Designed miniproteins, single chains, continued (5). Designs and how they scored, part 49

Each design is a single chain, and the fold is of that chain. pLDDT is the mean over its residues in the fold that is shown.

## One batch from the design tools (miniprotein)

Design m17789
Fold by ESMFold2-Fast:
Structure m17789 (fold): chain A 98 residues (1-98)
Amino acid sequence: NPEKIKEEAERNKVVSELLKELQEKYPNSHFNEEVIDDLLEKAKNSNKEELTALLEWLSTALGLNDLAKNAESLSEEEQLKLIEELLNRLKDLIEKSK
């Protein structure tokens, strides 16, 4: 939720904890539908800082270095759209793998 009233320190802590949990539970080389669904729900309820961190992490994991470098410069709407697109693409790839 981009209008969510939080202190920046609290936002950064929440984002760091989320990314650490996801990285520890699901390495970048292994994404499943459960992880993707959780990330989609988190992204929809995320502020600018959380969206930036998620997009940078996803872009880096997927080798999209140019997107990772430009993540912070994008609007919240653009960040959310790209996160949803990348996560849905990953979900499709997992489904095709059976």
Scores: mean pLDDT 65

Design m17790
Fold by ESMFold2-Fast:
Structure m17790 (fold): chain A 87 residues (1-87)
Amino acid sequence: SMKEEAKKLAEKAIELAREAIRLAEEAKRTGDKEKLLEAEIQLGLARIYLGVAKLIGGEEDPEVRKLLEEAERLLEEAERLIEEARK
């Protein structure tokens, strides 16, 4: 179903955003430019999954919408940490 598909995409976006946060925090601590690049790749993939989940109507389902809101919060945190790690 479109609801199950949107849910899976939203959950994948959350997973990828959390990995981006982890990698960005590691890059900030260590100065590892490869970890920073990995964080940026995971963030980009998370954005794609979030976008597709929204496109297929995920926002119309209350359970999926809650996952999308969580994914958006994690993406904002990942972006902030990546910008801090670049400094």
Scores: mean pLDDT 89

Design m17791
Fold by ESMFold2-Fast:
Structure m17791 (fold): chain A 70 residues (1-70)
Amino acid sequence: MSLVEEAEKALEEAKKVATDSEESKKALEQMERELRRLKEAVEAGDSRAAMEAFIALGKAKQELKEASKK
């Protein structure tokens, strides 16, 4: 499975657990920004930028999980 497909699946899962809190919205927006960067990097053939975006997406997903706790 491609990095883009894995990142898109992670964002869909994140949308299901995201709350209406400001922190949750910011974390979700960060995931969307990093997914966009990942897609741009893959299209440009920039493997380094793609890896950096994928790692940043993972960190934003972790922040979303923390923000979505009661």
Scores: mean pLDDT 79

Design m17792
Fold by ESMFold2-Fast:
Structure m17792 (fold): chain A 72 residues (1-72)
Amino acid sequence: SLSQQLQQLQQLQQQMKESARKLGPDIEAGVYRIKAAASLATDSPEVGERDRREADRKEEEMRRAREREKEE
């Protein structure tokens, strides 16, 4: 029915919003994590440690941003 179609569309929009919110913050942190792992294994431990610290900082910032949004 039309009512069921509207409910399905509302659920899809909600899921898309949730996915976009989750992916946005995590993507940048993920990139820094990969860079840190590569640097520690291949380059210099100092370079890898710096990248790892940056990844930790980005992840913490994004976690706090998500927590604020979660509180609405």
Scores: mean pLDDT 65

Design m17793
Fold by ESMFold2-Fast:
Structure m17793 (fold): chain A 63 residues (1-63)
Amino acid sequence: MEELIREGEEARAEGERAYAAGDYLGAARHYRRAVEAYTEALGPEHPRVGEAGRRLAEAQRLA
């Protein structure tokens, strides 16, 4: 569980860096990994999953 939370946080940070660089396709891939890791660790109802999911949707819209 702790490992999955760390992986989700790393993926979210990678997504933020890609997004800031204008790499929306890369950002979407990283945010999707964050959603998957957080969902596995915390469950789909957790606020961290919702936040990562919103970031994923925004990146996909801009890609």
Scores: mean pLDDT 84

Design m17794
Fold by ESMFold2-Fast:
Structure m17794 (fold): chain A 70 residues (1-70)
Amino acid sequence: PTLVVPRSELERLARELGLSVGAVSRIGKLVVARPNPSDAELARLARRLGVSVGRVRAAARGVQKLIDEA
């Protein structure tokens, strides 16, 4: 079964990090598929999304925390 992060939490992270909800959703899907993604995986996703690796890393950490709390 695929764990789904609530839309409201994705919207909050997007607002806090200056990302689109679509970008945070893509990052969330990676974290659900691969918990604690490597720096290399986060850097590749940042390049594909056209955003900074630091923002992708922060979003991935936020999503991972939400998953761990569920």
Scores: mean pLDDT 78

Design m17795
Fold by ESMFold2-Fast:
Structure m17795 (fold): chain A 60 residues (1-60)
Amino acid sequence: IDALEQQARQFERGAKLARDNAKHQKALGNEEKAKEGIEVYERLREQADRLRAEAARLAA
């Protein structure tokens, strides 16, 4: 479960970076890149949530 928790933390960090980059791209007028960044952010958050749920299941 430690490996799943560590992976979840990495995905959470990636999500924050993707969101920050998306906001930066939007400020530069790169709307398509901003949308891609938001999609990456959402995907990484979903992966982190799934890994945390799996770690909880394995610990039970």
Scores: mean pLDDT 82

Design m17796
Fold by ESMFold2-Fast:
Structure m17796 (fold): chain A 73 residues (1-73)
Amino acid sequence: AEEEEVIERAARLAEERGEDGEEVRRELEAFLAAASPEEREAAVRRLRLLLEIEELRREGREEEARALLERAQ
């Protein structure tokens, strides 16, 4: 459920950037299917973070996006 939601958000964001959302979705699904459970959890968590940062930046909330990125490292 959370994994599918994150993939869908990534595909939508790619389409908004003029990229092929279907290709992005397919690549993410293939990557997650080939990953171990631990790698899958880490990948979903990282992807969710990156999506959150990009969404904040698009809304002009650059300070919050920066804080989130710094906290992830």
Scores: mean pLDDT 78

Design m17797
Fold by ESMFold2-Fast:
Structure m17797 (fold): chain A 83 residues (1-83)
Amino acid sequence: MKAKEHLERGKKLYEQGKYDEAVKHFEEAIKLDPNLAEAYYELGVVYLKRGQLEKAIEAFKKAIELDPNLEKARDLYESLTGE
């Protein structure tokens, strides 16, 4: 399975409330493509949904570092850090 296929499967699992399985697929996407900013963003979204605030902030920060134009990651990062 390609990195983007793991990303899409993770998103579908997240929509189904299967957060642990979603995390595993986002982790595999990152393992296959460490520069896939959207996978870090989606991982942050799952962490936030699970109340794992520190992990969510770290994931969004990494997404922004890889893609500074990924506004959805920046907006969530700023909201969580008080900006």
Scores: mean pLDDT 86

Design m17798
Fold by ESMFold2-Fast:
Structure m17798 (fold): chain A 64 residues (1-64)
Amino acid sequence: SAEDHLLQAGLLAAAGDWEGAVAHLKKAVEADPSLRSAAGVVADHWAARGAPQAVVDELRALAK
């Protein structure tokens, strides 16, 4: 479910696995497209926490 993917993304981000975190966030958006609008806010948050630019760019591309 989208909720399971969001939880997994949060856990991976906390562990510093940014690539895994973005992959699960993308799956959450696929399961619930209404989450796309939040992707930009998540991108800013993860950028502030040191996420690689490629990860931040992927999240910004998800925002609609």
Scores: mean pLDDT 80

Design m17799
Fold by ESMFold2-Fast:
Structure m17799 (fold): chain A 86 residues (1-86)
Amino acid sequence: MTLVLTFRNVSEAQREELLALAERYRERGHTVEVREEGDTLTITIRNLTVPEYVAAVLRAIGLELDGAEVTIEFDGDTLRITVTFP
């Protein structure tokens, strides 16, 4: 199963935190790809467990509660989460 996280309107501080998140997934043995396009950052994480997917969804809900716009879509074996910061 694959997780695709797309973040829009990313600040420099948020970018540093999101790159640190990507590195934590790599350190846990996942294949992680990062793509940056202006203020948009996309992180693709492969071979996640079910608890890791649940944790990612809960974090996305936390960002929505903090005022971000969050969209969650399931496409086959891929969970796509798009976050647009205020």
Scores: mean pLDDT 80

Design m17800
Fold by ESMFold2-Fast:
Structure m17800 (fold): chain A 115 residues (1-115)
Amino acid sequence: SMEKLKEEVERLLEEFREGLAATTDPRRRAQLAVRLAVELARLIVEYKASPDEIVEVVERFAELMVELELPAEIVQAARDNLIAELARAGESEETLARVREVFDRAIERIREREA
């Protein structure tokens, strides 16, 4: 159910927050973000999420990465891995474009903080 998808997503996001709090190593932080991106894509596919539900999950993930002040390069890596997994699962180019847009807005916000 979509309620179960949202519960699983929030659980993974909280585990990610805890994982990041336990390390300052940039490589480990990047690995955690990429792993979460792949796990979120797998949940999206398993639950057969609609395009709007996919965008909602991605917006929550991107917002968390902005809140946790992750560098743009880590957010880009997470974006690329999530999109690759969704594309492999057969998601439409229109849905993938919406996902890219969410991450691109988050990356812009991070870059504005760094300026």
Scores: mean pLDDT 89

Design m17801
Fold by ESMFold2-Fast:
Structure m17801 (fold): chain A 55 residues (1-55)
Amino acid sequence: SHMDEELRRLERQRDTLEAALRHSRESPVPSDPGTVETLERRLEEVTRRIQELRS
């Protein structure tokens, strides 16, 4: 269904954002603070949308 496709897409986005944040935190090269903040905000938005669709 359309909702299942959207949920799957959001789950992929969450996984990608989590991987990016993990890489940023574990990297020996410092990340730009603005980039980390942007990734965290996007992860929060995606997580909220997943929760709404699962409700």
Scores: mean pLDDT 81

Design m17802
Fold by ESMFold2-Fast:
Structure m17802 (fold): chain A 72 residues (1-72)
Amino acid sequence: AEEEARRHLEEGIAAYKAGDYETAVKHFTRAAELAEGPERAIALSYRAAAYHKLGKTDEAEKDIVEAEKLLG
C-alpha cells in the first residue's frame, strides 16, 4: 500500500512537471487515499499545487489545511 502510494506520488509529480495538472490531481488523490500521516500530507500538498495551476483555489486551500493538520 505505501509502495503503491509512492508510485502514484511519483506519477503525479511527473504529470505535474509535464503540465498535465488534471492527471497530476488524479495520481495525487490516489496517493493521498493510500497513504497516512506525513506521506498523506505530502500528497495533499502536491495536489494543492496542482489545484492552484487549474485555478481551483478552494480545493487547494482545503488540501493545505488538511496537510497542516496531519503534520501538526
Scores: mean pLDDT 86

Design m17803
Fold by ESMFold2-Fast:
Structure m17803 (fold): chain A 55 residues (1-55)
Amino acid sequence: SAREELAALLASLDEDLRALAEDTWQEAREAGLSDEKALEIVKAVLEGVEAALAA
């Protein structure tokens, strides 16, 4: 499930990225998005941060 995938993702992150992911998930859920859509947004945000740090 998307929630299980989110939990596994959060467990793999450091504290700062985990906080960002949790805040992103909360905002997406508050906006009325599905668990699946919220997870996709969390992944996109984390990928963007990783790409920016690698540049």
Scores: mean pLDDT 83

Design m17804
Fold by ESMFold2-Fast:
Structure m17804 (fold): chain A 78 residues (1-78)
Amino acid sequence: SDLVARAERLIAEAQRLKDAGDYRGAADKMVEAGRLYEEAGDFESAADAYFSASVLYEKAGDLERAEELRERGLELRA
């Protein structure tokens, strides 16, 4: 689907940002990808994207945002 294709491109962008040490930028792209997966009804991929964003926000020092994304991912897997 168009939504899934857009999410895949955002994940590729996040990987490039992460490799460059931009953990916040990478996390933001993973959140956007997760939202697109949710819109597409792919809740497993959405949860994975939110868990990845959580780890990246933690590395960026944004512990509040990290916990929010972890909780969202767990909710989608429940």
Scores: mean pLDDT 91

Design m17805
Fold by ESMFold2-Fast:
Structure m17805 (fold): chain A 79 residues (1-79)
Amino acid sequence: MSEEELELEQLVALAAMMVSIAKKIAEKTKNPEIEEIVEEMKRLLEELERAARAGDLEKARELFEKILELMKKADEIAE
């Protein structure tokens, strides 16, 4: 396993964890805005998994940043 392959696996694992946490927040709050964020995060995670399979580290990093930004929005709404 190369260092780049390890980074790709870590990005996918962290993104999947963030989606799981956001789903948990949506389930507790029943807020439709958070539910929409979760669906967008799921879509981006699928794109990230495709980028990781292709070995596209640059695209994987971009997709991860978008997922992280959506996670921050979900946290802000979840008061």
Scores: mean pLDDT 84

Design m17806
Fold by ESMFold2-Fast:
Structure m17806 (fold): chain A 83 residues (1-83)
Amino acid sequence: GIGADFEEVEKLLKEIEEIVEKTKKEVKDEKVKKKIEELLKKAKELVAQLPYVSNEEQLKILEELKKIKKEMEELYEEALKKE
């Protein structure tokens, strides 16, 4: 069966971590910073599950990571527009 591409997952996690770091440096809104940190924690918990789940669940985790990244990007952009 086709599972998640672990190289794609590692790239997504790095991109997520980069969004967290730039949000901490550039965003003044502490609520947005807290939300981004909560999303990072969720992403790390999902990645930790990958070796222990089915190929189908790995693909669901990959899609959830993509959704988390998109939500983080939207939160970052909207926060900057309001400052």
Scores: mean pLDDT 85

Design m17807
Fold by ESMFold2-Fast:
Structure m17807 (fold): chain A 96 residues (1-96)
Amino acid sequence: SLTSEELLELNKEAEEEAEEIRKELKEIYEKEGEEAAKKKGKEIFEELLEKADLTEEEKEELKKAIERILKNPDFEKWLELFEAFYHYLLLSEKLG
């Protein structure tokens, strides 16, 4: 059983991991450009989805959400959406 304190700790871990990935993608953007950063982001999401215990329909819906995020022309907004979505997926993974 999860306590409120355990839930807060798992959320903090997911938040910290999402922030680290956002920083890595920002560095790729500055060094290699937007397409390289978005490609890396897509690969990170796809790896996380394959590890998740999700149905094929749920995976397809999430892949469509990821595709919409990746098509955002504002890179800073793309990073915000990526971080939020990645945090959500990490927390879902940690909760089971």
Scores: mean pLDDT 80

Design m17808
Fold by ESMFold2-Fast:
Structure m17808 (fold): chain A 94 residues (1-94)
Amino acid sequence: SAADRVEEVWEELAARLAEIGNASVRAVIEAERARLRALRAAGASPLELIAAVREGLGRVYAAARRELSPEQVAKALALIREASERLHAIEEAS
């Protein structure tokens, strides 16, 4: 389903961000994962899930900018942009 594809994009991104993030960044990732799982369990539409992930990406990026080196922030931004492009493709196909 489209919801499954949104969750796949989030989980792939979360795993890669966790490799470069510190404990503070990982805490934000875990909070966003819990939020996405709760929305999905409540029957949120794929568009609502995409909106939630986009909002979560903003919070993760803000945490990365506060906590990580410029090189790590650049890597995180590249991963976030890749995930954003994949979310846009799912939205257009839905």
Scores: mean pLDDT 87

Design m17809
Fold by ESMFold2-Fast:
Structure m17809 (fold): chain A 75 residues (1-75)
Amino acid sequence: ADYLDIAERQLARAEALPADSEERAAALSMAGYQFKQAGDYARAAELYREAARIHEKLGDLETAARLRAIADELE
């Protein structure tokens, strides 16, 4: 499905961004959204949790908690 190609491209883009940056977290959550739309819930949950980890490191605990809740709903 086209969503998988979009998700893989977003993930590759995230990997090129600085580690633990807000830009990387945003790209990871976008990739997670695309994997969710493609029906790959396990992959989507992993990406949302990685984005949440970055937000937690940046001090945004509320965004981290919200992203983890989304990931938990997918499993």
Scores: mean pLDDT 83

Design m17810
Fold by ESMFold2-Fast:
Structure m17810 (fold): chain A 47 residues (1-47)
Amino acid sequence: SEEERLKRYREEVKKLNEEMIKTTDPQKAREILERYERLRRELGRRK
């Protein structure tokens, strides 16, 4: 269900946040930021 999917997304966001803090590579940081945006859009859309 979408509720459980949202919970998993929240966990993924936390993981991405930790990796973002740990990484200093600009290219890798860009990839992580893009994944954040994708997750946020899916959470906000709820189409």
Scores: mean pLDDT 74

Design m17811
Fold by ESMFold2-Fast:
Parts: C-alpha cells; sequence; structure tokens
Structure m17811 (fold): chain A 81 residues (1-81)
C-alpha cells in the first residue's frame, strides 16, 4: 500500500539523517569505525523496514524513535570496543 511505502521511506530518511548527524559530530572516527557504523545503520534500516512490512499499522513515530535509539546504542558500543 502507499501508506506502507511512505512509512518505509520515512524510516530510510530517519536512518540516513541520524547517521549523517553522528558522523558530522564525530569527525575523529576512524575509517573502520565509520564503515562499521554505516553497516549498523543499514542493518537497523533493514530490520525497521521488515517490521513495517509485517506490521503495516505500526506507529511510525515509535518506529522512528526506536531506529534513532538503536543507532545511538550501536554507536556507543562502537566507541567502547
Amino acid sequence: SSEVEEKKKQVEEEVKKRLEEILKENPDLSEEQRKQLEEYAEKIKEMAIEHIEKNPEADLKQVLTQVRLFLDHEFKELLES
């Protein structure tokens, strides 16, 4: 449905926006850390899109909030590794 496609698009935009914010605020990240963060962002995006496809009635605001929290969590763990 067009509503599901719009929700998927919003998830993709939120992941991209948050990744760009983290990278901009952390210019000292190594090439390896940047690549790993980008890989985490892609996985979080894939999981969120799958969730929306399985749950088309999912609250978009909650999904976007969870996407940001998961990416922030993975970033923190990356710095502690």
Scores: mean pLDDT 86

Design m17812
Fold by ESMFold2-Fast:
Structure m17812 (fold): chain A 111 residues (1-111)
Amino acid sequence: SPLLELLKEILELHERIIEALRARDWAGVRELLEELREKLEELERLRAQETDPAVAAQLAGLIEALRINIADLERYVAEAPDDEEAAAGLIASLEAIRRGIEALIAELEAA
């Protein structure tokens, strides 16, 4: 399934972004956010083709969460790279999105 493969790629990108944030590799975070943005555009294309309204609604929610998180991460890297509390909050948000994607993958594989 193209959707399952894309969701798994987005999961891998989230893990790499968390690692780059922990390593304080701001150039790496920026590069990974560009890759994630490309995957987000692909996810939007797949959502437009989705015939199951329940899956389409879950994808819409995920797309919105990803857009917000990308914007927050881009702002963090630009403005507050030494704010440990902000970094912890962003990692928690990435982990929450990752759990949501894992749940969606499990639902799609069980269908």
Scores: mean pLDDT 87

Design m17813
Fold by ESMFold2-Fast:
Structure m17813 (fold): chain A 61 residues (1-61)
Amino acid sequence: SQEVARAVAYTLLGISYELEGDFENAAKAYEEAARHYRQAGMDDLAKQFEEKAKVLKEKAK
């Protein structure tokens, strides 16, 4: 679906930022990925990315 494609794109963006040590932008990208996974009905996967984003926000402080 279109929502899954968007979620995957944001996931790859988040991975890219995380590899660069940009935890703030990585967290934002994973939050966007989670939103699109939720729209696709993939609630468990959305929760996993929301949790990952929370951890990265703590690292960005």
Scores: mean pLDDT 88

Design m17814
Fold by ESMFold2-Fast:
Structure m17814 (fold): chain A 75 residues (1-75)
Amino acid sequence: AEVEPLIEALKDEDPEVRREAALRLGEIGDPRAIEPLIEATTDEDEAVRRAAMRALLRIDPSAVDRITVPAPKVL
């Protein structure tokens, strides 16, 4: 399992790369990814945010409590 490269991929310029990295980090389940994934939940791309939240739920459901509150216009 390649955790460090995937954590770096969460900062990639391509949102597809960031989304894939978030999903794979969730599959690996390494707690080192928790902080980077929390940061990814504030990503500009909706698919990346959803992947990061899904990954956090798989690694540590309690980490979801640390996610940034959505903007007021979001449901």
Scores: mean pLDDT 74

Design m17815
Fold by ESMFold2-Fast:
Structure m17815 (fold): chain A 72 residues (1-72)
Amino acid sequence: SMDEAKKALEEAKELLLKAASLPEADQEYIKRGEDAAVLGVIYLGRGDAEKALEYAKKAIEYAKKALESGGA
């Protein structure tokens, strides 16, 4: 649903901001997470809830990898 996609994108954004605050975080994971989040926002704006959620989940996955690499 659109609400699930919005919630997932907000979670991705929070995790990416946290990862970006860590000096040791893998910049490649942050970049991939940001790219996925941008696509999620684009699909959300187009009303494509399924693709928005798919890319939001990818953004969360990359953000978590970045956090793990940064020692969080």
Scores: mean pLDDT 87

Design m17816
Fold by ESMFold2-Fast:
Structure m17816 (fold): chain A 78 residues (1-78)
Amino acid sequence: KIEEYEKKLKENPNDAYAWAELGGEYYKRNELEKAAEYFKKALELDPRLVAARTGLRELGKSDPKLAEELAKIEAEHA
């Protein structure tokens, strides 16, 4: 749930997994801009985090700018 992940992030803002889970919850709510923001935050903390890469990749199917940002992250952290 969103509130649980927000609480975790308030206690530990470097929890990349919690940022990715929060992104997933906003994606389920079709709040795609917030979802992208949170997946990008997760990747800023852990560039190889599968959950965040997968989420941003799904969003990138409809947003070429997000697809380009993900491709750059993947190229730098292959």
Scores: mean pLDDT 82

Design m17817
Fold by ESMFold2-Fast:
Structure m17817 (fold): chain A 47 residues (1-47)
Amino acid sequence: MEAYAKGREYALNTGRLPSLEEAMEIGGGDPLAAGAALRGAFNALFG
C-alpha cells in the first residue's frame, strides 16, 4: 500500500502523526488510503 509507506516516511521525517487532512492528501482523497497512511505513521513512531 503506497499510502502506508508515505505515512511512514512522513512520521520518520517529521517525528509526528499526520493530521486527518494530511492523511487524506497522502491517500489522494481515499478514506481507506488515509487510514493506511495513519497506520504507517503510527507504526513508524510507536512500533
Scores: mean pLDDT 82

Design m17818
Fold by ESMFold2-Fast:
Structure m17818 (fold): chain A 82 residues (1-82)
Amino acid sequence: LDEILKYITPEQLKGKKFVLVGGGVTAGEVGTILRQLGADVKAVLSPTLPKSVIRRIAEENNATLLEGVSPDNIIEKLKKIL
């Protein structure tokens, strides 16, 4: 982990595509940090959060809300975004 952090700079994150998977405030905060470092947050998803909450996180990150996500279809949905 420490070795990876030595080589990852804001310049290396610029233009990289990210998908946020997870819950609530933490996902939103991580997305904001990535965007400040010049990365592209392309999509947000969570199987456990209410749609209103995850929609707000997507809007705050200018990202696509991925709906109807389950373990069986997550890879297919990600391929359409990435």
Scores: mean pLDDT 64

Design m17819
Fold by ESMFold2-Fast:
Structure m17819 (fold): chain A 62 residues (1-62)
Amino acid sequence: MKEAEEQAKKDVDEGLKELEKEKTKEQIIEALEAALDNVKIAAPELEELQKYLEEKIKELKK
């Protein structure tokens, strides 16, 4: 895994911990879906990050 993608995944995990304290599950899902859309547009080559966000969204929806 590239160091930049590894750092981005850590930033996502830290952000999720903060959001989980203050936001509802629905708001967190919406934030992750927006982040995924932004990554798909701005950095389509970051496929591992995109898959990571998709898995997090799927886990929260279950």
Scores: mean pLDDT 76

Design m17820
Fold by ESMFold2-Fast:
Structure m17820 (fold): chain A 67 residues (1-67)
Amino acid sequence: SEEEKAEEEVKKLEEAVEDGKKQAEELAKSSPENQPLAEGGFQTREQLEEYREKFEKESREKIEKEK
């Protein structure tokens, strides 16, 4: 059904968000230039958390549009 497909897509997006959060943390340590929210790169956990929340919010908005 469409609901099952939508839920599966949501699950994939949520998994991608979690993977993205971990990748963002690794990139923040090794490659600040890969950080779209911090041109100088972020070194603190707080900055990484803000980036992660922004990314998650945008992903949830995309999920909402799919529903």
Scores: mean pLDDT 62

Design m17821
Fold by ESMFold2-Fast:
Structure m17821 (fold): chain A 95 residues (1-95)
Amino acid sequence: MLSKEELEAETYLALAQMLVAVAKNIIDRKKKEGKKISQEEYDEINKLVDTAIELADKAVELAKGTEREDYIRGQAESIKKDAENVKKEAEELKE
């Protein structure tokens, strides 16, 4: 059965996904413009990505001992991998 902890964990995963998407949109906009990202934009992207990773880790903590622990951990690992990829793209586009 879905516990309160599982519902909260799913909410943190959704928020983490949204933050990664926001960071990716900043990168995609700059790529379309043929421009490099500024230091300010790089710092913003890193803050969004790092916050997403923290939320994903929090989701895993909340799901410990629940029936959905393995599923939530898998989703969190996927989000963290996407976050690291966004961070690498930002490094490549940095002036």
Scores: mean pLDDT 86

Design m17822
Fold by ESMFold2-Fast:
Structure m17822 (fold): chain A 87 residues (1-87)
Amino acid sequence: MPSAEELLEEVLERVRELLEAGRYDAALTEIGQFVQWAKENLSYEEFKKVVERLKEFLREHPHLPEAVKEYIERELDEVVEEFEKES
């Protein structure tokens, strides 16, 4: 089985392609689906690493609208909070 990090990099590759095509809704859906999978299948420690990598990816992409970056970061923070309540 690929590692969570390997799966994340595959997702980020698809997200990059979607963002380059201007398909922001599809890119957000892809990220959201992976984040939900990660929450259900990873430990909190592994999930935090995924969140950090996603936030780093967003910071590396200056061509993204700031509103899109803020939306994704907010969703990640909300999922982290819910994960912490369950842990």
Scores: mean pLDDT 75

Design m17823
Fold by ESMFold2-Fast:
Structure m17823 (fold): chain A 67 residues (1-67)
Amino acid sequence: SDQLRREVDRLRQDYQQALTQSNQLQGYGDYLTDLGDTSQGQQSTDQGNNLLQNAQQRYNDAVRRLQ
């Protein structure tokens, strides 16, 4: 359907945004870990990974529904 196709297009854009945010959060996490703040470094990395995983799952689910 046109609605589902538009949803897939939106989720693809969300995924690209999540990639950028995930990379920034992972880089910041590495920076904090290098400074000895391993707890906040791990939290930043986990936030980045969660954003990316959620965006990937929503995109994949929408693509499968488009069949």
Scores: mean pLDDT 83

Design m17824
Fold by ESMFold2-Fast:
Structure m17824 (fold): chain A 57 residues (1-57)
Amino acid sequence: SAEELLRKAEGALQAGRALGASEEAIRAATDAVRHAKAGDVEKAERYLREALRLMGL
């Protein structure tokens, strides 16, 4: 669901900020949060996957 993706995306963004992840990873997590808030599940999943990949998670 968009709500579950939002929680995961916000978690990834917080983890990335805390761990000093790359600017690219932070951007991907931020875009995942934005799309999840808009209810765009497909784009939120895509950006979340990219953020996690860039963070090694």
Scores: mean pLDDT 86

Design m17825
Fold by ESMFold2-Fast:
Structure m17825 (fold): chain A 80 residues (1-80)
Amino acid sequence: MKELIERAKKIIERLKEAIKEAEKAGDKKLAAELRLLINRIESALEVLEKSTNPRTIEAAKLLLEDSIEEAEKLLEEIEK
């Protein structure tokens, strides 16, 4: 769990930097896509940290892992 949370926090920082670069380039679509990914990751992370329901925690873990993988793939394409 701790490793997943740390991975999520690192990905959020990378996404924030990518948003700044996208905004500088005038790529409003990319900036919006990156913001949506941050929102998904932050929402899943909040559920993981606050929920005591095992089913909800399990679902949030899966959503967080999926969102991180999607974000990493997108960042690899744009960071080079």
Scores: mean pLDDT 82

